# Designs tried in a protein design run: designed miniproteins, single chains. Part 69

Each design is a single chain, and the fold is of that chain. pLDDT is the mean over its residues in the fold that is shown.

## One batch from the design tools (miniprotein)

Design m2537
Fold by ESMFold2-Fast:
Structure m2537 (fold): chain A 118 residues (1-118)
Amino acid sequence: SPRRERAVEVLGRFAEEVTRIVNDTLERIKKLAEEGASDEEILAVVDEGLQRIQDVVTRGRKELLAEGAPEELVRAAVKGILDYIKQKLLQTLDELGFPDELKERILAKIDETREKIL
């Protein structure tokens, strides 16, 4: 249907924006790790990335609901995207050999952002 096609287009655009933010954030984290940056500098980049994701997800949710997408499907899509972000960030932090304390602080920020969005 035309409404379903528009909802799919909105979801695709929102997913592409989130993917770009995640990739940008991960590349910035990798560069900072290579340069021996502080935990606080890495956390600042994570905070910036999560704020950008929150803004995109909030906008995308409003657009999907305006196109008549069911609230339960929009919530499931948002959950899926947040779970994907958590997995990708954790994988990158493990590959970079970050200490557990820093990983736990980053996970807490992701979980806080998830609660604000859901």
Scores: mean pLDDT 83

Design m2538
Fold by ESMFold2-Fast:
Structure m2538 (fold): chain A 80 residues (1-80)
Amino acid sequence: SLEEARQRVAELFSRAVKALQEGKWDEALEIAREIAELLKKYFDKETAVSYLESLINAFENAGAPDEYIEELRKLLEELK
Protein backbone atom coordinates (compact mmCIF):
# COMPACT_ATOMS: atom_id res chain seq x y z
CA SER A 1 0.00 0.00 0.00
CA LEU A 2 1.00 3.66 -0.32
CA GLU A 3 0.97 4.03 3.48
CA GLU A 4 3.37 1.08 3.91
CA ALA A 5 5.58 2.53 1.13
CA ARG A 6 5.66 5.93 2.90
CA GLN A 7 6.78 4.31 6.16
CA ARG A 8 9.44 2.26 4.34
CA VAL A 9 10.79 5.32 2.45
CA ALA A 10 11.04 7.33 5.71
CA GLU A 11 12.90 4.44 7.41
CA LEU A 12 15.26 4.02 4.43
CA PHE A 13 15.89 7.79 4.20
CA SER A 14 16.95 7.88 7.88
CA ARG A 15 19.21 4.86 7.29
CA ALA A 16 20.76 6.50 4.19
CA VAL A 17 21.52 9.69 6.18
CA LYS A 18 23.24 7.60 8.89
CA ALA A 19 25.30 5.76 6.24
CA LEU A 20 26.32 9.13 4.72
CA GLN A 21 27.37 10.47 8.15
CA GLU A 22 29.57 7.35 8.53
CA GLY A 23 31.13 7.77 5.03
CA LYS A 24 29.53 4.52 3.83
CA TRP A 25 28.93 5.70 0.26
CA ASP A 26 28.18 2.28 -1.28
CA GLU A 27 25.62 1.46 1.46
CA ALA A 28 23.98 4.89 1.09
CA LEU A 29 23.72 4.47 -2.72
CA GLU A 30 22.21 0.96 -2.32
CA ILE A 31 19.56 2.41 0.03
CA ALA A 32 18.96 5.31 -2.42
CA ARG A 33 18.28 2.79 -5.22
CA GLU A 34 15.69 1.02 -3.03
CA ILE A 35 14.06 4.38 -2.22
CA ALA A 36 13.94 5.27 -5.96
CA GLU A 37 12.18 1.97 -6.78
CA LEU A 38 9.52 2.59 -4.10
CA LEU A 39 9.08 6.18 -5.35
CA LYS A 40 8.51 4.99 -8.95
CA LYS A 41 6.03 2.31 -7.87
CA TYR A 42 3.86 4.09 -5.28
CA PHE A 43 4.31 7.88 -5.43
CA ASP A 44 3.25 10.66 -7.76
CA LYS A 45 6.00 12.25 -9.88
CA GLU A 46 6.23 15.55 -7.92
CA THR A 47 6.56 13.82 -4.53
CA ALA A 48 9.05 11.28 -5.94
CA VAL A 49 11.26 14.02 -7.45
CA SER A 50 11.12 16.06 -4.20
CA TYR A 51 12.20 13.05 -2.09
CA LEU A 52 15.09 12.15 -4.39
CA GLU A 53 16.26 15.80 -4.61
CA SER A 54 16.34 15.87 -0.76
CA LEU A 55 18.45 12.70 -0.84
CA ILE A 56 20.84 14.21 -3.44
CA ASN A 57 21.22 17.26 -1.14
CA ALA A 58 22.04 14.93 1.77
CA PHE A 59 24.78 13.21 -0.33
CA GLU A 60 26.23 16.60 -1.40
CA ASN A 61 26.19 17.96 2.18
CA ALA A 62 27.94 14.79 3.43
CA GLY A 63 30.73 15.26 0.84
CA ALA A 64 29.97 12.10 -1.16
CA PRO A 65 32.25 11.64 -4.23
CA ASP A 66 30.90 12.98 -7.56
CA GLU A 67 30.44 9.43 -8.93
CA TYR A 68 27.75 8.72 -6.28
CA ILE A 69 25.96 12.03 -6.96
CA GLU A 70 25.97 11.20 -10.72
CA GLU A 71 24.31 7.82 -9.99
CA LEU A 72 21.59 9.62 -7.97
CA ARG A 73 21.02 12.08 -10.83
CA LYS A 74 20.46 9.08 -13.14
CA LEU A 75 17.83 7.79 -10.69
CA LEU A 76 16.20 11.25 -10.75
CA GLU A 77 16.04 11.16 -14.60
CA GLU A 78 14.25 7.77 -14.39
CA LEU A 79 11.49 9.36 -12.24
CA LYS A 80 10.55 11.97 -14.89
Scores: mean pLDDT 87

Design m2539
Fold by ESMFold2-Fast:
Structure m2539 (fold): chain A 72 residues (1-72)
Amino acid sequence: SVVEETKALIDRAVAEGRLEVVDEKTEPSNAKEDSLTAEPSPTEPGVIVTYVEIDPETGKAYKTTRLLREAG
């Protein structure tokens, strides 16, 4: 999916040291479909990336919110 592809690109950038994960939170969600959104952080430098993943075997959704900054 586009969400999985975009998440993989972000994970690759983090693994390569181009992006830093400053904060990460995962919580259960009632969403019925996967999604990914990105928005500027209102409180500190960086971008908040929120993605929802649905477990195909259980149908349960999980929402992960990451604060990302360019590593420097």
Scores: mean pLDDT 78

Design m2540
Fold by ESMFold2-Fast:
Structure m2540 (fold): chain A 77 residues (1-77)
Amino acid sequence: MDLKELAEKLVDLGESLGGEVDDREKTVEQMKGLIEELYKKSPELKELIEKIYESLKKGDYESAKEYLEKLDELAEE
């Protein structure tokens, strides 16, 4: 899986968080796994990844979505 595919999957999972009550914890766990894989492939994105993770911990899904969109933009470069 390349960087773009990982970023797209993270964005898709982030968008689903607003609609999934029972699967929220499972979705967050899946996102954490993808974030770790993304960090291993692109350590230069560490600061952005940390911002996404911190927003998810706070339940600030709006900020998490904004950072995920920025990650997707950077993955296209």
Scores: mean pLDDT 70

Design m2541
Fold by ESMFold2-Fast:
Structure m2541 (fold): chain A 79 residues (1-79)
Amino acid sequence: LVNQLVEDLKSKNPNVQLEALEKLSKLVQAGNQQAIQALVNLLKDKTLSQSTKQQILVILSESGNEEAVKEAQRILAEN
């Protein structure tokens, strides 16, 4: 499931991207470690839009996972 949602985030269809963000947000809030790790790794993807990366950071900030948030901020600051 998480792998499909990650691919959907790279879709050029805004509705597909939005649905993927909503589903990933729910998984992250539920403490799904696979979803959290996948979103952190996506921040390193140079083909991903800056707006999508910003939305990913917001989702990660809602996870309560302080380590993941700090890693995400570090990746974005370096790129």
Scores: mean pLDDT 80

Design m2542
Fold by ESMFold2-Fast:
Parts: C-alpha cells; sequence; structure tokens
Structure m2542 (fold): chain A 55 residues (1-55)
C-alpha cells in the first residue's frame, strides 16, 4: 500500500540521517560538526517532503 511504502521510506531516511550524524560526530569537531549535522537534517527534511508529494 502507498502508506506502508511511504512509512518505510521515511524510516529509512531517518536511519540514514542518524548514521551520517554519528559519522560527522566522529570525524568533525566544534562548529564544523554542528554545520554538518544541520545540513544532514535539512537534506532529510527536503527528501521527506518530496516523498510526501509523490503520494
Amino acid sequence: SPDEELRKRLLELGDEAVERILEAERKLEGEERSKAVKEILDEQNERAAQLLEEV
């Protein structure tokens, strides 16, 4: 069903964002880390909005 597919994709995007944030925390420091995390979250939000438009 479309709703189940959407849920699946949104959860996958969330999991990917978490992994990328953890990697940024390992590799970066201070403000560079905060900037990278913010960019990851912004990208996540845009991808989620795109998925919602496709339903």
Scores: mean pLDDT 80

Design m2543
Fold by ESMFold2-Fast:
Structure m2543 (fold): chain A 108 residues (1-108)
Amino acid sequence: KKEEARKRYDELLATFEEMVERGLLTPEQREAVEALKAGDYERAADIAIRAGNATLVQASALKAYADGDVETAARILKRAHEAGVLSDDELRKLAEELGITLEQVEAA
């Protein structure tokens, strides 16, 4: 699953980079993409949650998981759900995709 998360992250990052080139991202969303590229997935998640961008939250959690930081991935999902950026269904699907249990998310 770590390699699957990395592949999903790379695909999302490529999509965001295309969106940057096309001028489709806000300055705040662009800052989140730059944080992801720098490996700062916690900062990227903070920005994504404030911007209400579920896809950037997903990219941030995938990056944390791909880098081996399962605890931070779970914490990102919990914070985004508590902030209303991720619905219950979105949280469940992302947790399943990452192989993180809902108990791990709640414990984070």
Scores: mean pLDDT 82

Design m2544
Fold by ESMFold2-Fast:
Structure m2544 (fold): chain A 81 residues (1-81)
Amino acid sequence: KVAQDILNTLRLAKEYAKRGDLEGLRLAIEDLRKLAEQLEDEELKKAALETVKKVEEAVKRGEDPTPIIDEGIKKIEELAK
């Protein structure tokens, strides 16, 4: 269930990013961090936390985080199988 909640949160984050809703994106990424901290699967946890970090860094630089979110979704889908 936590892996599915992470994927749903990433998909929500992507929609906020596509709309330019930086406040919504920030809240979704904070939720993603909290979900990732609950994971016992070390690879899945690392992938989720790395996605959080890369999105935060992209936003701080004024870069579009959408490609990073897409890569995070793909990576987590593969690990959550």
Scores: mean pLDDT 84

Design m2545
Fold by ESMFold2-Fast:
Formats: C-alpha cells, sequence, structure tokens
Structure m2545 (fold): chain A 59 residues (1-59)
C-alpha cells in the first residue's frame, strides 16, 4: 500500500515522511527525474529508491 511504501522509506531509507510521500507520488506519476533528485538528497541510488517504493506498494 502507499502507506507501507512511505513507512519503509522512512524507516529503512532515512527519508522524512514528506520526502517519502513525494517519492511515492513521483513513482506513481512516472516522474523519474523527481525520484533521482530525492535519492540524491539522501545518498540513495534512483534504482534503490524505486525498488523500495515498489516493495511497499506490493504490501
Amino acid sequence: TREVAVQLLVRFGGLSEEDAREAVEAYLAGDRERLREIGERHGIPTENLIAGVEAGLAL
């Protein structure tokens, strides 16, 4: 679910809840550039951020 994706990014990715919500929204919108920018702010490769969002959305 979206909520699980947000919580996984906060707990394991070290993102703020605001950045985690933005990452989930960017993923759903297909906005890869925004995902890259969020990942760069936290030292997370874009592909790892995408994988985290997808894992949380599947739960």
Scores: mean pLDDT 85

Design m2546
Fold by ESMFold2-Fast:
Structure m2546 (fold): chain A 70 residues (1-70)
Amino acid sequence: LSEEAKEHLEKAIEAIKKGDLETAEKHMVKAALAAGDNPELIAYLNKAGVALRKGDYEKAIEYIKKAIEA
């Protein structure tokens, strides 16, 4: 994973912890663009987005952490 993509994912986690969902989604999109063609990362970010929309912030953070390891 590129350092740029990782930095955006870390900022997304911090935004979720602060309840700033708009900033979290912005960083998740930037991470996906910076990562390029990485199907595993995209799958985890999609799961994180679903969890975020359901209000399951802990699950969203878990999936973003898995995306960092992808």
Scores: mean pLDDT 85

Design m2547
Fold by ESMFold2-Fast:
Structure m2547 (fold): chain A 59 residues (1-59)
Amino acid sequence: SLAEQLRQEMDRLVKESSEKEKVTELARRGLEALDRGDIDEALLLLQEMQAILNQEKVK
């Protein structure tokens, strides 16, 4: 399902990020949004996580 794919992507981003504390907190909020069925909120939080990782890899 889409929700399972988003959960897997959030887990991947947490593993890859050097900003562990910040990205883990965003993932926690995203997972709570998915548990409520708020796919749009989960996607916004996933995008925020992705932006952090993109800033880390700007070499």
Scores: mean pLDDT 79

Design m2549
Fold by ESMFold2-Fast:
Structure m2549 (fold): chain A 58 residues (1-58)
Amino acid sequence: MSREEAQEWGERIVRTLRAAGKPELAERVERAVTQALSQNDSLTEDELHAIIREAGRR
């Protein structure tokens, strides 16, 4: 997926987590996605899922 698509996907997940009452998890996911996009021009869907999963475990 494109950098913009990955960003929008991450923003959607962050909104869902905040709505579910998990703001700390939402912040971790947002930070992890932003960091990944700062180092990569694009992410695959699998890479994005891995980043979100890893952020969610901490």
Scores: mean pLDDT 74

Design m2550
Fold by ESMFold2-Fast:
Structure m2550 (fold): chain A 61 residues (1-61)
Amino acid sequence: SPLLERFYELVAENYRLAKESGDPKAFEVLLKGMEQYGQAKSVEEGVEIAEKTKEELEKIA
């Protein structure tokens, strides 16, 4: 599924962003996103959560 592939790509990007930030807040955002992925009821919901997590990570200094 294109959405499932998009989800895994976003998860990988989120890990990279959190690792590169060095900020403890980035780790907290990543963990919250991972918890929400596990509770997602659809692949579409998982993608939305991952995209929101990416936006939050990109805003961290």
Scores: mean pLDDT 82

Design m2551
Fold by ESMFold2-Fast:
Structure m2551 (fold): chain A 65 residues (1-65)
Amino acid sequence: AQEYYDQGLEALGKNDIDAAIKYFEKAIELDPSFSRAYTWLIFVLKENGREEEAEKVEKKFKSLK
């Protein structure tokens, strides 16, 4: 989980938004309780106009709290 999260942050640093989203999704898949990956995924989706996908991720994250 942590490795994919780190790769997601690296992809953001390179402005590779699609890669960042995929890496954060993979981090969540491996560790559904990884709150930092949810926070970054939601942020990236909203910043890129993918608000419906962000809302789905937010609902999933809220179910873990």
Scores: mean pLDDT 80

Design m2553
Fold by ESMFold2-Fast:
Structure m2553 (fold): chain A 96 residues (1-96)
Amino acid sequence: MIDEKEVKAALALMYLSLARIAMERGDYETALELVQKALELAIEADDPETVRHALRVGAEILRKMGETEWSEELLKAAEDPEKAVEAARQFIERLK
């Protein structure tokens, strides 16, 4: 059987790659939307390392947007595996 969680984790990494491209182009709104999709997929995949990676990418985008306090909050959450998933859920809600 194709592992559904493995496919979701791979898709999350693809969305993060697209988010970095959008960020380099200065399209921060699109970059954050792509990070949101990556976080949702990583959470569904039960992949805490991809969740932490996505939070770091989100933090970099927020820093480029001048949202320094929010960026620092995400970076701190990404350091703690137990806090990273909950921080990701809160970040997704704030992006809606």
Scores: mean pLDDT 84

Design m2554
Fold by ESMFold2-Fast:
Structure m2554 (fold): chain A 66 residues (1-66)
Amino acid sequence: SSIVEEIKNLILEGNDEGAVEKFTEAVKKGLLSEEELKELIEFAKDIGREDVAEKLKEAYEKVTKE
């Protein structure tokens, strides 16, 4: 999706804050499927950005946990 590509581009640019913010907004609005959520976390890990992958996971948990 266009949202997935936008978030991937932010990660590639080193805009960690922008990537986490856009991801969090997309999760809140229901714009990402479970597969797309996993894709973004795996993408960050695959490019050696485990720090970003962890931040995305934390953002997801914060939005989705009661």
Scores: mean pLDDT 83

Design m2555
Fold by ESMFold2-Fast:
Structure m2555 (fold): chain A 83 residues (1-83)
Amino acid sequence: DKIEKLKEAIENAKEALENIDDKEKAGELLKRAAKNAVAAGDYESAELIGEAAGYLRAENFEEAKKKLEEAIKKLEEELKKLE
């Protein structure tokens, strides 16, 4: 179910954003968010989540947050199209 996977990706991404200072927890949540975005067919959001994860590994929290906020916005836009 694409709608269910989009909702899971949004939840994982939002939780990652709330926990961005916890690199291990945020990193795990970003992996789940990307996997769920791919499962939903939202490759554009999955790519943005991947970029956020890259910035998080580099400890560039400002760019990680920016990419993650962009990904959440795109995931929510895709969900609205399916509802």
Scores: mean pLDDT 87

Design m2556
Fold by ESMFold2-Fast:
Structure m2556 (fold): chain A 91 residues (1-91)
Amino acid sequence: DRQRKLEELRERLEELAREAERAIKEGKYEEAAKKLEEMARLFEEMAELEPDEQDRQDYLIGAEFWRYLAENIKEKVEEAERVKKELEAEE
């Protein structure tokens, strides 16, 4: 049943959103980015199960949004790590 599968995915999505929010509040940005990537994947799965074309497109847009947010966070984390290494240099 498509509706049952969509509800299961929605429940997992809410759990991931809660975990991502907690990770952000705790400064665990790498974990938050991974959670957002998982959310994007779930949106893509929901799109595959959605028979309505408009709703399917909305899920795909949502997936793209969460993926972009995750990439932005990863870029900022990598920049912070680079700065940290420079500051830890003895010279």
Scores: mean pLDDT 81

Design m2557
Fold by ESMFold2-Fast:
Structure m2557 (fold): chain A 67 residues (1-67)
Amino acid sequence: SDISDLLDRAVLEVWVERDYAFSVEELQEIYRRAVERVKENPELGEDYEKLKEEVRRIAEELEKERA
């Protein structure tokens, strides 16, 4: 679906912005959380910049959980 392509792109672009600081398993978890956020807030699927900002927030949350 179109939303899957947007999610793939958002996760990839955030990964690049973070200097590839995530493993494949962590990228999969970021994607999973992003899917859940879109389910709870479908409007995130209507604006790519909002979706990407949500993915950035998820990445920051996951990085803090590494401790």
Scores: mean pLDDT 83

Design m2558
Fold by ESMFold2-Fast:
Structure m2558 (fold): chain A 66 residues (1-66)
Amino acid sequence: EEELERLKKEVEEAIKEMQTAFDGLGWDEDEKIRAAAFAVAARRLSTPEQGGEIGRLAKEIVEKLK
């Protein structure tokens, strides 16, 4: 669970960094957490250069999974 705890911290940091954006989007807290978690996971599996596109894709995927 060491990796899981590390991932949680990264998700929390991502949420804080994106708090302003989340508030502007009007998303629910559950959706914010899912989007942040998915974005973090996607970035771990892909190159940093694609971070922007991965973020958008992760958000859309999470919305569809809902």
Scores: mean pLDDT 61

Design m2559
Fold by ESMFold2-Fast:
Structure m2559 (fold): chain A 90 residues (1-90)
Amino acid sequence: MTVTADPSEMAKVTAVAENPETAKAVGKALSEVPGVELVILTPTTVTSYMPASQANAAIDAVAKAAKENKSTVKVTVETKDAVYEETIEG
């Protein structure tokens, strides 16, 4: 998935993991992306806010965490103009 958004906009990235261990790994990976602010809604859902210019880096971080944990993560990226959804299998 590639997000195309105005760099002046904000993006919201929500990751839903199969288990709390994967959600924790996703949250840690997202926290290492510059400009990302984390909000945890449930043990298995990680919501983050960032400049839209960082959205693709955030998706890459989530994909890496999902693959390293051999687990499925559903990613939703919301920008002002579009919603992107992808299922990443580890």
Scores: mean pLDDT 80

Design m2560
Fold by ESMFold2-Fast:
Structure m2560 (fold): chain A 82 residues (1-82)
Amino acid sequence: MLLEKGEELKKKGEEAEKKGDYKKAGEYYEEAGILYRRAGDYEKAAEAFKKAAEAYKKAGDEKKAARLEGIAEELKRLAEEE
């Protein structure tokens, strides 16, 4: 359930990004990352948070982008150790 909802949110983020709605894309990717993290899928969570950070950077939210990039790097490290 969590992984399926995360995948749906990731697709919504991709659609928002294609429309140039970078803030909304960042929100969807961030929600997907949260769900993947709750499911224990740290690799997918890291990817989603990285996409969220890129979207927020394009939206002009540099501070949120930097914070999410840090979360993505930490989750990627955890995924590689498991």
Scores: mean pLDDT 85

Design m2561
Fold by ESMFold2-Fast:
Structure m2561 (fold): chain A 104 residues (1-104)
Amino acid sequence: AVDAAVAGVLLTAERLGPEAGLVQAVALAARAVTLEGDADLAREIVVRSAVATGVLDEERARALADAILGGDAAAVEAITAHLDPDTRRTLGGIAAAVAEALAR
């Protein structure tokens, strides 16, 4: 699952840019945690994709994965402060959706 997910993200990053790849990686990670309960898969997709595209270093990529898994939109916005505002808004929205899905 991870290798196929990362390959898809890299194809998106090549065609549409590294930030589009990051959005896809985060969306796949959100799906893994909310629908499958697989936090380890979610972390690996975000970390491997972000590092491979160069959009985040490994430390920031792990911090982003943890923020998404925790549904922490404020942490996501802080980690991604250097990215395009539309990308940041989309990533924050995904974190908020994860928080809502896990709020039980």
Scores: mean pLDDT 84

Design m2562
Fold by ESMFold2-Fast:
Parts: C-alpha cells; structure tokens; sequence
Structure m2562 (fold): chain A 55 residues (1-55)
C-alpha cells in the first residue's frame, strides 16, 4: 500500500535527520544525511499526491 511506503520513507527521513543533527558524526556525514532527508521529503510528497488521488 502507498501508505506503508510513506511510513517507510518517513522513518528513513527521521533517521537521516537524526544523523544530520548528530554532533558525533563528521561534517561530511551530516551534509550527506541532510541531502538524503531532502530527497526523501520529495519522495514523501509524491506518495502523498498519489494517496490523495486514490482517496
């Protein structure tokens, strides 16, 4: 279900945001996780659009 995929991507984004804010991570790791979180946000928005079209 698209709702399940959205939850998965939200969990992945939360994990990436956690790593982006982790003071123990290198600046490079934080930067890559910020970029990953933005890409996941885009994927979540596309899934939300599809869910709205199905409802």
Amino acid sequence: KLEMLKLLFEAMRNSSLFLAENPGATPEVRAENRKAAELLKKQIEELEKKIKELK
Scores: mean pLDDT 78

Design m2563
Fold by ESMFold2-Fast:
Structure m2563 (fold): chain A 79 residues (1-79)
Amino acid sequence: MYIVNLLVRVPPELQQRVAEAAKQAAEQEGAEARVVPLDPDTLAVSISAETEEQARRAAEAAARAIEQEGGRVLQVTFS
């Protein structure tokens, strides 16, 4: 299993919307996504997939969805 972690900054009022958009985008690429609020303006998004290519595609889709909904991706980490 391959894991990609995104650190995301988001206005508190958009936190739920951005979290749902990220999960939905990753799931459409066949990956599993978990979102954990770290503080009112920061989300940790963990994307898991069976292959590196699938995880990368899901992370890219999630990052685009996050940005479209008003979030900003600060960091991408591979595990």
Scores: mean pLDDT 85

Design m2564
Fold by ESMFold2-Fast:
Structure m2564 (fold): chain A 69 residues (1-69)
Amino acid sequence: LQEELDKLVAEVQKKAAELDKISREYLNAIKTGSKTPEEIEELRKKMREKQADIAALLKKSYEVYQKYQ
């Protein structure tokens, strides 16, 4: 149980760090005008995908916790 939860927590932290990096890149692009509208849309898509991945991992963590309760 703990090893499985630790692994899921590590994956959430990894995805959260990736999301933070993309979010900073997105904000910088908006501030500086350094990217095209198409590149901005691609960054938005990547952020949504990472948010969905994190949500799925959190749901899986909850299900694992529920199984042992």
Scores: mean pLDDT 80

Design m2565
Fold by ESMFold2-Fast:
Structure m2565 (fold): chain A 98 residues (1-98)
Amino acid sequence: TPSPQQVVDQSRSIFSRSVRILQDIINQTKDPNDQSFVSSSINQMRSQYQRAVDAVRNGDTDSLRQSVIDMGDTIIQTGQRVNNPQIIQYGRQIYDIA
């Protein structure tokens, strides 16, 4: 069973890989609505990750779990919108860590 810090570190690794692929997709897409959605989703993921980090600092296991679940949900929804199976799989991996 991973420690709270290991949960954050593993989630960060997957989140960072997801963001890199999503930034590549933004750079290649010409649809402003898709660019806006993905940019908003990346910012939401960053906010959720920061909540997970803060939860570890505060010893709040419930907030940690919820923040990781919310981040996984955001990654899955973003992956579905951009039709990228790897992003969807990364979101599911984050759920498994929670």
Scores: mean pLDDT 86

Design m2566
Fold by ESMFold2-Fast:
Structure m2566 (fold): chain A 81 residues (1-81)
Amino acid sequence: MPSLEEQLEQAFAAAEKMLRAFVASNPSWSDAQIRELVEAWTRYLKREIEEMVKDPEERERMIRELERRSAELTARLVAER
């Protein structure tokens, strides 16, 4: 079974593919709409981490990594328009 870190990597990779497809299908979307879409996914994954990860240090580390990667994804999706 994949580790929580591997599950997070897979979830983010899947989200990026889906979000890229949505942005490509909706060229009229504003930068704000793209940010809101990524933020909604980030909030969902953050809640899942908070519920699944019992160790507070590991939880904080994973949440920080998720927030960092979400910010990078948002910047990339906005820049690629």
Scores: mean pLDDT 78

Design m2567
Fold by ESMFold2-Fast:
Structure m2567 (fold): chain A 120 residues (1-120)
Amino acid sequence: MTGEEALKLIEEGRYLEVLEYARELVEEARRHLDEFERTGDESYFYAAMASLSLALDLLERLVEIVGDEEARELVEEAQRALDEGQQAYAAGNYAEAVEHFRRAAELLEEAIERLEEILE
């Protein structure tokens, strides 16, 4: 699924399918972070960033629709973790960058689980 396709699912009210895609993006990001730590290839770090950023955008849209404050707080914390990870990477602190992105993934997964409970 693409981000454009996921936005169309939101317009159609197919929120559980969007949450499934967001979970896949978080899992993909974790795999890319593992590859980055193993290889040092920056393409994996940027791939993880792209996947987490897309998952974040989709979840921000869903928390606005659902109106759940706990899910909103988790998404806001994930945004901060992504920002901190990008700053650490720019500073050459790759270990801290990975830790921040892993924290963002954890927070997004918690937001997905919270939204699934509300929508199921």
Scores: mean pLDDT 89

Design m2569
Fold by ESMFold2-Fast:
Structure m2569 (fold): chain A 90 residues (1-90)
Amino acid sequence: VEEEAKKAAEEAEKEVLELDPNAPEEVIKAAGLTAAGAVYLKAGDLEKARKLYEEALKLRPDYVPAKAGLAEVLRAQGKEEEARALLASG
């Protein structure tokens, strides 16, 4: 899972740079963290997935992919109210 998360982060960062070679570092890092979070979520490691999505949102508070990923983690933990509130903010 760690190797898959690292690869997903690197691929997401590369995709951001291919779309915008001058992308701010926060945009690049948030994309990588979000991709790594998705790998852990798929593996069922909700704790690591949540941490990665929260770190991405610290860099970009309105980053929709990270909000969506965190909402999925919250729903998987039975926290539907928190998930709904997070998605309603954007």
Scores: mean pLDDT 79

Design m2570
Fold by ESMFold2-Fast:
Structure m2570 (fold): chain A 57 residues (1-57)
Amino acid sequence: ELEEKIRELNRKLYQEEVARLQAEMDALHAQRSARAKKIRQEIKNLEDELKTLLENL
């Protein structure tokens, strides 16, 4: 049973490490998505500005 307790503790440590890495990956994915959204908005703003300029030609 002591060996079973040691296995349980090692499994918990492993799961905590996996959870930490998963959280880091999720944070990077969220940052990437936010960046992509910002870039798309900037492109749209420039396209709208160009369209307005061309309409005044």
Scores: mean pLDDT 83

Design m2571
Fold by ESMFold2-Fast:
Structure m2571 (fold): chain A 61 residues (1-61)
Amino acid sequence: SHMERRLQEELERVRRETLRRASEVYEESVKNGESSETLLEKLRELAEEYRARVEEVRARA
């Protein structure tokens, strides 16, 4: 249906944006000489944000 197509497109956008942000976080962390622990904490926060965004999108469907 149109609604299902819209939902899938929005979820795909959220996924792509999150992957792009993860790449940026990794590159910035490496350039700044941050610890592996700090990088993992940042990536964990990004993963939690991603989960919340997916839940919000699904709730609006």
Scores: mean pLDDT 84

Design m2572
Fold by ESMFold2-Fast:
Structure m2572 (fold): chain A 74 residues (1-74)
Amino acid sequence: NDAEELLKKAEELKKEGEKLFEEGKYEEAIEKFEEALKILELLASRTQLPPETEELKEEIKKLIEESKKKIEEK
């Protein structure tokens, strides 16, 4: 149950980050994505995650990379 709640929170943080990215707030988007990633890593340390959550981690890592690129490209 707690693991499901944390996973949902990570998904919500990803969506918040995506909205901030669309608003051009790339630094704030990165903060949300990094928080989501920390939650997923915490879950992985406590429980065995299904492949879908590993894919979610990869998606978030790519979103962080894209956000950083946007900051550098202006």
Scores: mean pLDDT 80

